# Ledger of designs, part 45: designed miniproteins, single chains, continued (2)

Each design is a single chain, and the fold is of that chain. pLDDT is the mean over its residues in the fold that is shown.

## One batch from the design tools (miniprotein)

Design m5639
Fold by ESMFold2-Fast:
Formats: structure tokens, C-alpha cells, sequence
Structure m5639 (fold): chain A 87 residues (1-87)
């Protein structure tokens, strides 16, 4: 499940980054990239489901603020799968 969580977080991060960039919001684009990459790294490299879920939850909030509802859904799903893998 951590691999699936990492893939969803990566996709959510890409979508949020593209949405922020399309609005000229470099700060949000950078934050989306960091949160998506952080969730992926924690899931795939560290095996840290709790850490991955935390970053993915932050990404979901950012995506929602940007109006990227699909990105928010993907990030929320990534967080759920990462947290389940931590059990």
C-alpha cells in the first residue's frame, strides 16, 4: 500500500503544482512540489506511513485552496493508504 500511496501523492503534487503555476503562484507551486515529493520519499524510501500521511494531508489542504478538487481527492486517498500501511 505504501507504493500506491506514493504514486497518488506524486500525481496529486504534480496536479497542484501545475494548477498553482497556471495562476502564477510560485510559492504554492513550490509547496505542492515539496509536499508531494516528501510524501513519496517517506512512503517509498523511509517506509514511514505516518510521515507520508502527514505530508499528503498538507498537500490535500493546499490543493483544495488552489481549487484542484481532483488533486485534493488523490492526496486524501494517499494519506489514507499510507496511514493504513502504518498499522
Amino acid sequence: MLREAAELAREAGRRAMKTAASKGDATSATAAGILGAGAQFQAEVLGDGEGAARDAEGLADLARDLGDERGAELAERAARLAREAAK
Scores: mean pLDDT 85

Design m5640
Fold by ESMFold2-Fast:
Structure m5640 (fold): chain A 110 residues (1-110)
Amino acid sequence: SLKELVEQLLEKLRRLLELLREAIAAGEFSDEQRAEIARLVAEILEISGQIISLIEDEEKKKRISELVHEIIELVNQIVASDVAEARKLLAELEEKIKELEKLLNEVLES
């Protein structure tokens, strides 16, 4: 169901945030952490594509797609950044994820 896909997406985003926080706190991204982040990004894109295919509202489809791409771009920037810049970008990422969660909840209530 759409609700189950949304729950899966939010769980993957939560796991991604946990990994990014751990790596930033450690001051480096290990090869294992980079591989796990890449796997979660691929899963987020797959689940997001499935969610988008089930939404009938074209404007909401477009906004969800844009937010997902913005989130992935921020993740890539965080992984490539120094610790100080990564912390700043992590705050921006958390705000974008909250915006996506709000929009997904609006879709579920419609």
Scores: mean pLDDT 88

Design m5641
Fold by ESMFold2-Fast:
Structure m5641 (fold): chain A 60 residues (1-60)
Amino acid sequence: SSEELVEEAIELLKEMNVDPKLVQGEEILEVARKLQEKFGVSFDEALAAAIEAAKRLAAE
């Protein structure tokens, strides 16, 4: 389960002060990069978590 990565990605997006209804691709990529650096996960795993986090944040 990548749920822990998604939760961390949501917090990173909030810290970056993004627009929750209009998260940009560059912001998603920045979150993916931070997840890789912090957790040592693959880019594909980090990117998937960042995309899911952005979708959840937009739905709230």
Scores: mean pLDDT 82

Design m5643
Fold by ESMFold2-Fast:
Formats: sequence, structure tokens, C-alpha cells
Structure m5643 (fold): chain A 66 residues (1-66)
Amino acid sequence: SLRRQAAVKYTAGSILEIAAELDKDEETLKRAAELYEEAARLYEEAGDLEEAEEARKKAEEARKKA
């Protein structure tokens, strides 16, 4: 389902964000942001607007740290 695919991408983004913050790795932070953006699009398509908004905020935070 779209919602399951979104959750997987969100989780992957979270893992990469944690790894990148430990190492100050800007490229990995950018990749985390891309995964959060993909999750947001999939949540929006599934009608999970609250989760989509949360994923977009995570993407913005990751991009600001990159």
C-alpha cells in the first residue's frame, strides 16, 4: 500500500538523519531529506495529510542542517 511504502521511506530517512548527525555528513542529510520528501508525497497520495506534513517538516529540518 502507499501508506506502507511511505512509512518505509520515512523510517529510512530517520535512520540516515541520525547517522548523518553523528558524523556531520551533509550528503547523507540531503539523502535523508529526499526520503522524507518521497514519504510525504506517498502519505499525501494515501490521504494521510498529517503524516505528510510531518514528513515535509523532517525534510526541511534535514535540508537546513545539510
Scores: mean pLDDT 84

Design m5644
Fold by ESMFold2-Fast:
Structure m5644 (fold): chain A 97 residues (1-97)
Amino acid sequence: MSESELQAEVELALVRMQVAIALSAETGEEAVEGLRRALELVKKMAESEDPALRKAAVEGAELVIEAAEELAERFPEYKEEFEEIKEEARRVKEEAE
């Protein structure tokens, strides 16, 4: 594994951790905050010129999209915030591909 591939694996693990925190949240506000933190990590990876980080950004974006869909069902009062996160994650994914 290259240093670049190891960096991508570490960054993706941090995204998975933030997604897990969001999915375990007791309130919609905490869930939104968790997903926004995951999305910021994904955006940072997507801005990299490193192909390994961009590939990890695509995978991270997919995790954020899936989590946002699940959380919108659990916290319908925050559905608009989750749709905004999902839309931004889709945009980031398209730019990283």
Scores: mean pLDDT 87

Design m5645
Fold by ESMFold2-Fast:
Structure m5645 (fold): chain A 63 residues (1-63)
Amino acid sequence: DEKRERILAAVRELLEAGATRISQREIAERAGVSVATVSRLLSDPEFDAEVKRIVLEVLEAQA
């Protein structure tokens, strides 16, 4: 799913750029999707877990 991949890439890029808090709006703007799309995809527990894994990986690398 291209939209899921764009959202995962956007989250990683924002965290690597030094963002400690990321809004759904910031993810949507970077991923080139609507905020509604981000919200709907994050309501999927499997995708939410995937996003959380990326957050943990990036934050651990910065520690």
Scores: mean pLDDT 79

Design m5646
Fold by ESMFold2-Fast:
Parts: sequence; C-alpha cells; structure tokens
Structure m5646 (fold): chain A 75 residues (1-75)
Amino acid sequence: MTKEELEELLEERERYLEENKDKGPEAVAELLRLTLRLVKGDESAREELEELARKENRPDWVDKAEEIVREYKEL
C-alpha cells in the first residue's frame, strides 16, 4: 500500500460514513477525519483526537490513529 492509497482509503471511509450518517456512528466518522488530518501532517488534530477518545471512553482510538500515522510514515 502506498501513502496515496492509504489517504484515499481513509477519505473513502470518511465519505461513506458522511453519506450514511443515519446508519453509522458520528464518533467513528470524526475519528477517521482526525486520523486523516494527522496522516497529512496536521498535528493540531492530535489534541482533538485525544479529547474525542476521552469523551467516548476509547483510549485505544489514540493508539489506533498513531499506528495508522506510523504505517503511513513507513510507506
């Protein structure tokens, strides 16, 4: 998988959740948006992601997003 393919995959998943807003959890769509921003180098998304993970009581979401960012940097 290339960096471009990973970005496209994240954008497609976010788009799917936005189009199916009544069928998907809003928090997961926000997680994908923040992860995509981090992948693109927007470090300000980190604080928003940490707040989202705290609000949803899902600290594992921060670890998952950081893993995706690491995967992207290794590509």
Scores: mean pLDDT 74

Design m5647
Fold by ESMFold2-Fast:
Structure m5647 (fold): chain A 67 residues (1-67)
Amino acid sequence: SAADEHLLRGLEAYNAGDYETAVEHFQKAIALDPNNSKAWENLGKALEALGKYDEAAEYYEKAKKLS
C-alpha cells in the first residue's frame, strides 16, 4: 500500500541518518493509516534523533494507545 511505501521510505531515510526526510515519510504514512502504531513509534524515534524529545514522547504515547 501507499502507507507501507512511505513507512519503508521513512525507515530507509532514518537508517541513512536523514531524520528530517524520515519524519516527512512517517507523517505521510500516518496520514494514510493513522492506526499504524509502528509509524507513530518511528516518527517518535526520528524526532528524538532531531532533539525534539517532548514531541517524540507525545508520539510514543499515541503508538502505545494503538497497541
Scores: mean pLDDT 89

Design m5648
Fold by ESMFold2-Fast:
Structure m5648 (fold): chain A 85 residues (1-85)
Amino acid sequence: LEALIKESEELIKKDPNNARAWFALGEALHKQGRYEEAIEYYEKALKLDPNSEYAKEAYEKLAEAYEKLGRYEKAEEYRKKAEEL
């Protein structure tokens, strides 16, 4: 997990437009329970590539992270976005 975070950070440092690396970093932080940081990086990944193959999964992960933070209205919004994909 730490190795994945470090690898993703290196990829982002080399190419900050690497949407996949931002998504991977978000997933790693989500697994560590760092929901606020995970949300920030998922949103960045979707901003860079909103039509990516992982877009549906990113919206599902955003919904889960917001739910963990008690932000149920935001969680529902992202869950609906995932369903539309």
Scores: mean pLDDT 82

Design m5649
Fold by ESMFold2-Fast:
Structure m5649 (fold): chain A 78 residues (1-78)
Amino acid sequence: DLTPEEVAALERWFARLDPDGDGTITREELRRWLEKSSDKPVSDEVLDRIFAELDPDGSGTVTLEELRAAFKAAREAA
């Protein structure tokens, strides 16, 4: 589970990934963020599962709240 401190860190990282404040990031940005956070490659299968749960519409973008949930889901899937 993500701690409040981890959530705050994610908010700061989200702002850096989305400097325009549009409130969304793409699948590719999410993958790179996860890879940098763990310093390990993230498989397409893991990303597919995360996006299937958090982006059921297939919009291809993720909000900060969805991103926070994605990190939790990725940990539970490991």
Scores: mean pLDDT 66

Design m5650
Fold by ESMFold2-Fast:
Structure m5650 (fold): chain A 62 residues (1-62)
Amino acid sequence: SEFDALRARLRAGAERGIAQTDDPAVVAALREGLAALDAARTLQEVRDAYAATLGRVLAAAG
């Protein structure tokens, strides 16, 4: 499904992000994002989780 495919792709992106950074604030934001993606039950919730995670990562990195 589109839901499963998008969630899997975004999870993989977050996991790569965690592997590529030593910034504990960015790691924490990405781990929260993974938890939100795992809790998502609809395509909209996956999109909302992604948007929230992106905002947290940008705030942590700035």
Scores: mean pLDDT 86

Design m5651
Fold by ESMFold2-Fast:
Structure m5651 (fold): chain A 86 residues (1-86)
Amino acid sequence: MTVVITFRGVTEEQKQKILEEAERLRAKGYDVKVEIEGDTVTVTIGGVSVEQMIGYALRAIGLQLDGYDVKITIEGDTLRIEIDLK
């Protein structure tokens, strides 16, 4: 299963933290790709289990409940999460 997380309106500090988390996931053996376009960062995580995907979905719902602009979409085996940080 695959998780795609898009962050919009990121600061340079937030970009660094996202890159650090991506490297942490790669160190755990996940297939992680990071794409940066201006203030938008897209992280694609492959090799995710169903339980891990549920964990990502619950964290995204938590951010939405905390008042962040979060969109969550499920397409087959892919979970898409879009977060506006500004």
Scores: mean pLDDT 83

Design m5652
Fold by ESMFold2-Fast:
Structure m5652 (fold): chain A 60 residues (1-60)
Amino acid sequence: MKTIEIEVSSIEEAIGLALRIIGEFPEAKVKIEGNKLIIELPDDPEAIEYVERLKEEAEK
């Protein structure tokens, strides 16, 4: 499994990102912890690439 953390500015942003990730990859596990969205993914390159891209966009 791969763990990716995304810095978020609000809980609304965290929920929106979590729903997008679970919608595309139902096997993903997501947790909101303070100002971070913590995502556990299977070792699937497509899922990892998708979440890394969302992280880049969210942290700008």
Scores: mean pLDDT 80

Design m5653
Fold by ESMFold2-Fast:
Structure m5653 (fold): chain A 55 residues (1-55)
Amino acid sequence: MSLAEEIEKMMKEGVPEEEILRKLLEAAATLSDEERKALFEKVSEIGRKYREELE
């Protein structure tokens, strides 16, 4: 699975946003600049949607 897919799964399971962001940041350190930006955009959208639903 890609990292984005892993993060989506974590969100579905109710993993805290901070844990998800931490995992994203760790992975971002190994990604290219462009992939990191794309990943952040995608995860930001997913996290925002989940945040709105949960809060």
Scores: mean pLDDT 70

Design m5654
Fold by ESMFold2-Fast:
Structure m5654 (fold): chain A 84 residues (1-84)
Amino acid sequence: RYLKLAEEALRDAERALELAKNAKTLTEAIAAALLGIGAKFLAEYVLKNSTDPEAIALAKKAIEIADKAIEVARKKMRELAEKE
């Protein structure tokens, strides 16, 4: 069911953003980036295969949040590497 996959992608994207913002170590920042990448791939899969407007809307939102999570995680990785 594509709506459930879109909901999962959105949840994973939101979690990735939270983890990225709160990352204290390089390992935590990398984990947040990987979760964000996974959420984006799942949301893109929904966009390609679903005709449900609700699932499409959630998938688009998940991609936007996942992209932000990846951006924040990469910035955190640079900051943490610079401090060490």
Scores: mean pLDDT 85

Design m5655
Fold by ESMFold2-Fast:
Structure m5655 (fold): chain A 116 residues (1-116)
Amino acid sequence: MMKIAEAEIKRVGAEGLVELVIRDLEAAAELFEKAKRAEKEGRLSEAAAYATAGALLASLAADLAKALVERGLVTPEQAERIAELLERTAELAEELGLKSTAKKLREAAELLREHA
């Protein structure tokens, strides 16, 4: 993951990777909202699929956000925006019972705010 992150920074630049993190967190939040709707409608298999996809995407975005902040590649304004999205996505994950995912996202948000 670290070597892949360095290659991505060289190819697309840090701004492109920040935009990717934001897009992936927004997509994960949408997947969690779809999971909540599917669960409410009794479509439990579809709800589980959306929740799993959202959790994987959110986890990858959190790992990339941490790698970017540890390298000093995130501005304070970008760090705060990502931290807000991480916390919102964590709340949605917690509502779906995804406690480990929610914890990971909140820990990433705290790290980003500490480095902002």
Scores: mean pLDDT 85

Design m5656
Fold by ESMFold2-Fast:
Structure m5656 (fold): chain A 69 residues (1-69)
Amino acid sequence: MDAERNEKLAQMAIESMKQAQQEGLKNPEYKDDLVKSMLQFGKAAGEASGDAEKIEEDARANAEKVRAS
């Protein structure tokens, strides 16, 4: 069903962002750009899945962890 496809797509996207996050943490100059991209991506994924509140909150929490590191 469509919901299953959207959930799987969102998980794949989150995994891709985690990989990019690991690379970004090696360069502090890239960190702010990475945080910005994570927030924009979380918003887009939330809109696509119809579960924006949960996905946006998770994206914000992850962005804060990256910024705090």
Scores: mean pLDDT 66

Design m5657
Fold by ESMFold2-Fast:
Formats: sequence, C-alpha cells, structure tokens
Structure m5657 (fold): chain A 86 residues (1-86)
Amino acid sequence: KEEEIKKLEEEIKELEKEKKELELEIEILEGIKGIIEGLMKMFGEDEKFKEKLEKIDKEIEELKEKIKEIEKKIKELKEEIEKLKK
C-alpha cells in the first residue's frame, strides 16, 4: 500500500507540473491577445488581427480543456490515495 501511494503521489506531481505549464501558456496567450487588441485600437480593425485573435481564443480554449482533464485525473488519484490510507 505504501509503495502504491508513492507511485500515485509521483503521478499527481507530474500532472501538477503539466498543469502549471499549460497555465503559463494561457497567460502568455492572454498577454499576446491584449497586445493585439491594443494594436487594433491604434491601427483600426484589421482582418489579420481578427484572425489572430480567433486563433488565440481557440488555442486558449483547448488548453483550458486540457487543464480540466488533468484536474479530473488529479482528483481521481487523490481519492485513490485516500482509499489506500483507510
């Protein structure tokens, strides 16, 4: 049981690391989105800026879905650890 708990804890640690990487990617993309919105205010509404914003929005949404999947896995692993401790 102790060895099983250690393996589950390692899996959680790796998933939390992956989640942090995805969170950082979202922050970077949101920053880029803000810059593009600023440029649109300065130079007007350009189709290329709209296209880039749509692409960034889709990428952010995909990353958010991946984070949700990772959070679900972490929760399941934590529940398994609790069962093993009983």
Scores: mean pLDDT 83

Design m5658
Fold by ESMFold2-Fast:
Structure m5658 (fold): chain A 88 residues (1-88)
Amino acid sequence: SPLEREIEELGREAAKLGKEAAKYLEEGDSEKAIELAKKAAELAERARELAEELERRGIDPERARAWAEGARRAQEEAKKIEELAKEK
């Protein structure tokens, strides 16, 4: 479905930006790490909201719940990268 595809695309982009943020953090580019981590968190939040909407509608509720949980973890990881970058 279009909504399921959007959730998957948001999840992939959030993961990509999260990896890039981690690389910039390792390289000492705190400003770039913060920028990318914030964007990753935004995309993960969007994916979580859409997944929770699927669950509320009863559309593939087990998979929707799994997607929401994955997105929640991605948000937490991105926020951790942002905080670590701010301390450098």
Scores: mean pLDDT 85

Design m5659
Fold by ESMFold2-Fast:
Structure m5659 (fold): chain A 64 residues (1-64)
Amino acid sequence: MEEKVKEAEEFYKKTLDQLKKASPEERFKLIREATKKLLDMLVEHPEVREVFLKFSEELEKIAA
């Protein structure tokens, strides 16, 4: 259980770092790909929900 949350946290932090350095065009692609990956993890491992929520909140900040 916590192993998958750890994997999601690592992925989330790495993706967030990439998004901050990405061009506007690359951001859309990275957001789409990261959202799909996190959603897939959430479907298989509901415990990842908190990580998915954090990612969604960070996306709102980046999109603004």
Scores: mean pLDDT 76

Design m5660
Fold by ESMFold2-Fast:
Structure m5660 (fold): chain A 75 residues (1-75)
Amino acid sequence: SAIDAVRARLAALQARLHANEATIPVSQLITLRFRLLAAASEIHLAEKTGDQQQLDDAQRLVDDIEADLDAIQAS
């Protein structure tokens, strides 16, 4: 399902952040952790409500976090 897919992506990003925490500046780690928590909350709300808009918002948050983490690790 779409919820299972976005949850799996979130878990992969959380694992990736943990694996690379020693190489990421502390200020960026704090921001990324906050954003991952926000994405987890949107996934939880989407699952509870069945609201497509909340699922879309969760997917956008995960996409944005992944893109930003890729940029941080490339620089």
Scores: mean pLDDT 86

Design m5661
Fold by ESMFold2-Fast:
Structure m5661 (fold): chain A 97 residues (1-97)
Amino acid sequence: SAAEEAQKAELREEIERIEREIREVLEELEKEDPELAEVVRKAIEAYKPEIEKLEAADTVENLRRLKLLLEEILALGRMELGILNIIKKNEERKKLE
C-alpha cells in the first residue's frame, strides 16, 4: 500500500540518520581514545549477524527492529563518549587546583 511504502521510506531516512550519528560517535571516540574506539567497534561487530538478518527482508517490521537495534548501538557509543567526557572535565578541574 502507499501508506506502507511511506512508512518504509520514513524508517529508511531515520536509519540513515542513526547510521551517520554512529559514524560521528565512532570518529570522536577514535580521536579521543583509539583503544576504547576499538572495543566499541568490536561490540558493534557482535550485532552484525542480527543486522544482516533484518536487512535480508525489506518489511516495515524488520525496518523498525533494525532502527531499534541501531539506536541501541548509538546509545552504547554515546554512553562511552559521555563517560570519557566526564573524566576529561574532572581532569581539567584538577589542573585549576
Scores: mean pLDDT 85

Design m5662
Fold by ESMFold2-Fast:
Structure m5662 (fold): chain A 60 residues (1-60)
Amino acid sequence: SPLTEQGDKLSKQGLEAWQKGDYETAAKLYDQASDLYKQAGDDVRAQSLRDFSEEMRQKA
């Protein structure tokens, strides 16, 4: 699905931002990836990325 492919790309960008210590950017990218997975019907991955986004916000 184009939605899951875009979600995978944003998730990888979020991980890269996290590795650089940019927690705010990581949170935003994980939120965007979560929305795309939810639209694709992948509620499990959507929830996991939402949880990661919340963790990143706690560190920012």
Scores: mean pLDDT 86

Design m5663
Fold by ESMFold2-Fast:
Structure m5663 (fold): chain A 57 residues (1-57)
Amino acid sequence: NLEKLKAEAERYRKEAVDYSKKAQDAFESGNTDEAKKYLDKAAEAYRKWRELEAQAA
């Protein structure tokens, strides 16, 4: 279902942005370990977004 693929892609895009912001906040607070975890989650969400975006095209 193309509509579901597009919706899923948008969800992962939103998650990538959200995790990136959380990583920035953690980094500014001096919590480097937390920042790295959020960066990893952002990268994972970004990769899934791109994959689903390509599949939905």
Scores: mean pLDDT 83

Design m5665
Fold by ESMFold2-Fast:
Structure m5665 (fold): chain A 72 residues (1-72)
Amino acid sequence: MLIEMGEKVERAARRVAEEARAQGNERAYRLAERAASLAREAIEAAREGDLEKARELLEEASRYLALAQGEL
């Protein structure tokens, strides 16, 4: 479950980063890149069995994704 959620957030963040780059919105791009990075870390934590860390990282990734979308 957490891995699937992380993959979904990562894909969404990458799409937002592509749109931000196309618009020249550096702030939105950086926020989206941070969201993608945090989602990848959440996936790794989940694979390691650190479910608490994975959940915290996924929540943080989701917050950065929302911030990035709000800048567009």
Scores: mean pLDDT 87

Design m5666
Fold by ESMFold2-Fast:
Structure m5666 (fold): chain A 62 residues (1-62)
Amino acid sequence: SLEEQLREALARTAEAFGRVALATIDVKYAKTEEEKKRAEEELRRAQEELARAGAEVEALVA
């Protein structure tokens, strides 16, 4: 149903937002070059996920 799709999309948006926040902290507090690179890659993926989830929510409420 539309309600179930909206709930799922909102849950994914919240999850992705949390991942962006955590990855941002990981980038700022990275102690090694390898750790920083991994954190930056995770941040990029989390930002892409947030954008996709947000777009899906927007499409469902249009």
Scores: mean pLDDT 86

Design m5667
Fold by ESMFold2-Fast:
Structure m5667 (fold): chain A 92 residues (1-92)
Amino acid sequence: MVKVVDLPPEEELQTIITRLELAGLEVLESRVLSEDELELVVKSTDAKAIKDALESLGYEIDEKKIEEALSKSDKVRLIIYKDRKVEVEPYF
């Protein structure tokens, strides 16, 4: 089975969007920043839904960082790296 992180950036991005939308999350913006970086802006009030969706695809994300971002805004900006790490910040 091919790992999502091993997909080309455009296909990786589409796979992540599909999984987030299946979890009931709204993806407002998405882009390929580089061969190693993807950007997504997600509207949610459910930190666990974001964490569970991304972890199901093999990414590493800290639920506490999502909760902190969602305490400041109903939108979070996710930067997804080829090493499977995800950075989370509030989006205004």
Scores: mean pLDDT 83

Design m5668
Fold by ESMFold2-Fast:
Structure m5668 (fold): chain A 55 residues (1-55)
Amino acid sequence: SEEDVKETIEISEKTKAEVDAYRAAHPDATRDELVAHAFEVSRKIIEELEKKKKE
């Protein structure tokens, strides 16, 4: 649905912002570390959004 698309975009944008912040704080981080962090952050954002839906 349109709501699912909007949610996917929000998750993507928040994940990018958090990865960018992590990269700025850790400029020597490897690409693999950044990818691993992106997956971790995406999972946490999804959990947060699901909890907010149930409020």
Scores: mean pLDDT 77

Design m5669
Fold by ESMFold2-Fast:
Structure m5669 (fold): chain A 56 residues (1-56)
Amino acid sequence: GERAEAERLYREAMELARKVLSGPALLVAEKELTEALERLDIEGLRRALAHLKSLA
């Protein structure tokens, strides 16, 4: 379902954000990812994950 996919993307993005970001950038990313999960914004979560992968 949409929620399970959003939770999976959120978890992957959060794990990656914690590896590649620090300080204020990490706090902003955590807030944006949490808001996207709350809205079930699957496309937003996919874009955020793709961006974070580009930083790794």
Scores: mean pLDDT 85

Design m5670
Fold by ESMFold2-Fast:
Structure m5670 (fold): chain A 73 residues (1-73)
Amino acid sequence: SSRKEKLIAYFEEVHGAKMTEEQRQQVIDFINSLNEDEILALEYQIEASEKNTDEVRDELEPKALELEEKIRK
């Protein structure tokens, strides 16, 4: 629950200014539909972007990038 709320807050902060209310709800619904592995992959992608590290990148980056691309288009 709190993990999904944190991810929703992240996407609101980064992309919220470009989204309509319907698009915002679509992002919320998307994140709420994620399983634990998908949530973890997205969390690793965000952390890697912030830290400029690649420690776990090779394992989960493909999943995380796919999830971000779905949100962005």
Scores: mean pLDDT 67

Design m5671
Fold by ESMFold2-Fast:
Structure m5671 (fold): chain A 96 residues (1-96)
Amino acid sequence: MEVSEEFKKLNAEAGEESIEAARELAEEAERLVREAEEKGGDKELIREAARKATIALFLAIAARVSYELAGKEVPEEVDEIERRVREILERVDELE
């Protein structure tokens, strides 16, 4: 019981930190893709947007796993971040 409670606490904390980091990276990627669109497809901005969006997706997946291991409900923000990242990556593909 004690070991299980500590394990759950650590995973809940990791999940929260992963969501926060994923949100910040998704917001930055969205800003970068918008700037790339305004500049007629700047390749450096496209590449950086794709990179940050991909990292945000991995962190959102990590958060989901962490909350599940903690025995807690996965926050809706995880699904929202995953949707935002997919939209950003689709916009990146359109800027070829």
Scores: mean pLDDT 84

Design m5672
Fold by ESMFold2-Fast:
Structure m5672 (fold): chain A 62 residues (1-62)
Amino acid sequence: GEEAYRLALEAMKLAQQGKIEEAKELVRKAEKLLETEEMSPIQERFARASIEEAKKIIKLKE
């Protein structure tokens, strides 16, 4: 759970810096980890929320 969440936070940071392609790659990796690793519902919700926030920042910066 922690790794997907950490990747999403890093994606947000990269997106804020204007590194959009790198941010998109980290979002993709975080989403893949959510699909391949089973997590508690709470951990999954936090990771999904962070991924969604990163996607919003990416879209805003495009």
Scores: mean pLDDT 79

Design m5673
Fold by ESMFold2-Fast:
Structure m5673 (fold): chain A 69 residues (1-69)
Amino acid sequence: LTPEQEEEVRLALAEIWLAIGNIDYQKGRKDEAIEAYEKAREFAESLGTPDGQRIAEEAKKRIEEIKKE
C-alpha cells in the first residue's frame, strides 16, 4: 500500500471500530464497547489528521461516559 492508501485504511478501521463500540454499547456490552472504542482511538491517533483527531476525541469521550456509569 502507498502511504496515502495506508492512511485511508487506518481511517476506515478507526470508523469501523467506533461503529462496533456503538453497537456493543447499544446492546449493553459496556466492556466490549470500551475495548472497541480504544481500538478506534489507537487507529485514529496514528493518523495525525483532523479526521483522526475527531474520531479519537469521540472515542475518548464515549469511554469516559461509559466509565462514569
Scores: mean pLDDT 84

Design m5674
Fold by ESMFold2-Fast:
Structure m5674 (fold): chain A 70 residues (1-70)
Amino acid sequence: EKSLKAIFEAVLGTSPVGIHDNFFELGGHSLKAVELLGLIKMEFGVELPLKALFENPTIEALFHHILALK
């Protein structure tokens, strides 16, 4: 979760980001979503489709989704 929180904060340009805060409600848009997924690929080694972020738009939900893929 710590690394994912840092990625969310970097992409959104705001801190702190809570683990239950919705990425899109914090001002995330499609371009930022693509940037977020690229950083996740570099950090965690997993390729996520945009739909995974739409279905799991918080740090907590997305982190659990990533763990389920491992």
Scores: mean pLDDT 78

Design m5675
Fold by ESMFold2-Fast:
Structure m5675 (fold): chain A 95 residues (1-95)
Amino acid sequence: EFEELRQKIRELLEELKKNSKPEDADGIRLVEHLAERAKTPEQYEILLDGLEKLLKLVKEGKSSRELANVITATALRMIGVEWEEELEKRRKEQE
């Protein structure tokens, strides 16, 4: 399950890079950093959803603004998971 999600993300990320416009390169690079940062199945599910949405947008020739909106939403969801994990860890240290 976890390894299957990682493989699917790698495949979608490569397809996204092949279909993306040069002006969107910085946004795609941010998504690559998010993929490298992912550590949990929940984060991989968030990336999978975001990558599928981004790939659809690039194939439909949508604007860089629409791509940026999906990238930003995906990044915030990923950061939220990391923050919640850190809070749980700190709670355990206090008990």
Scores: mean pLDDT 78

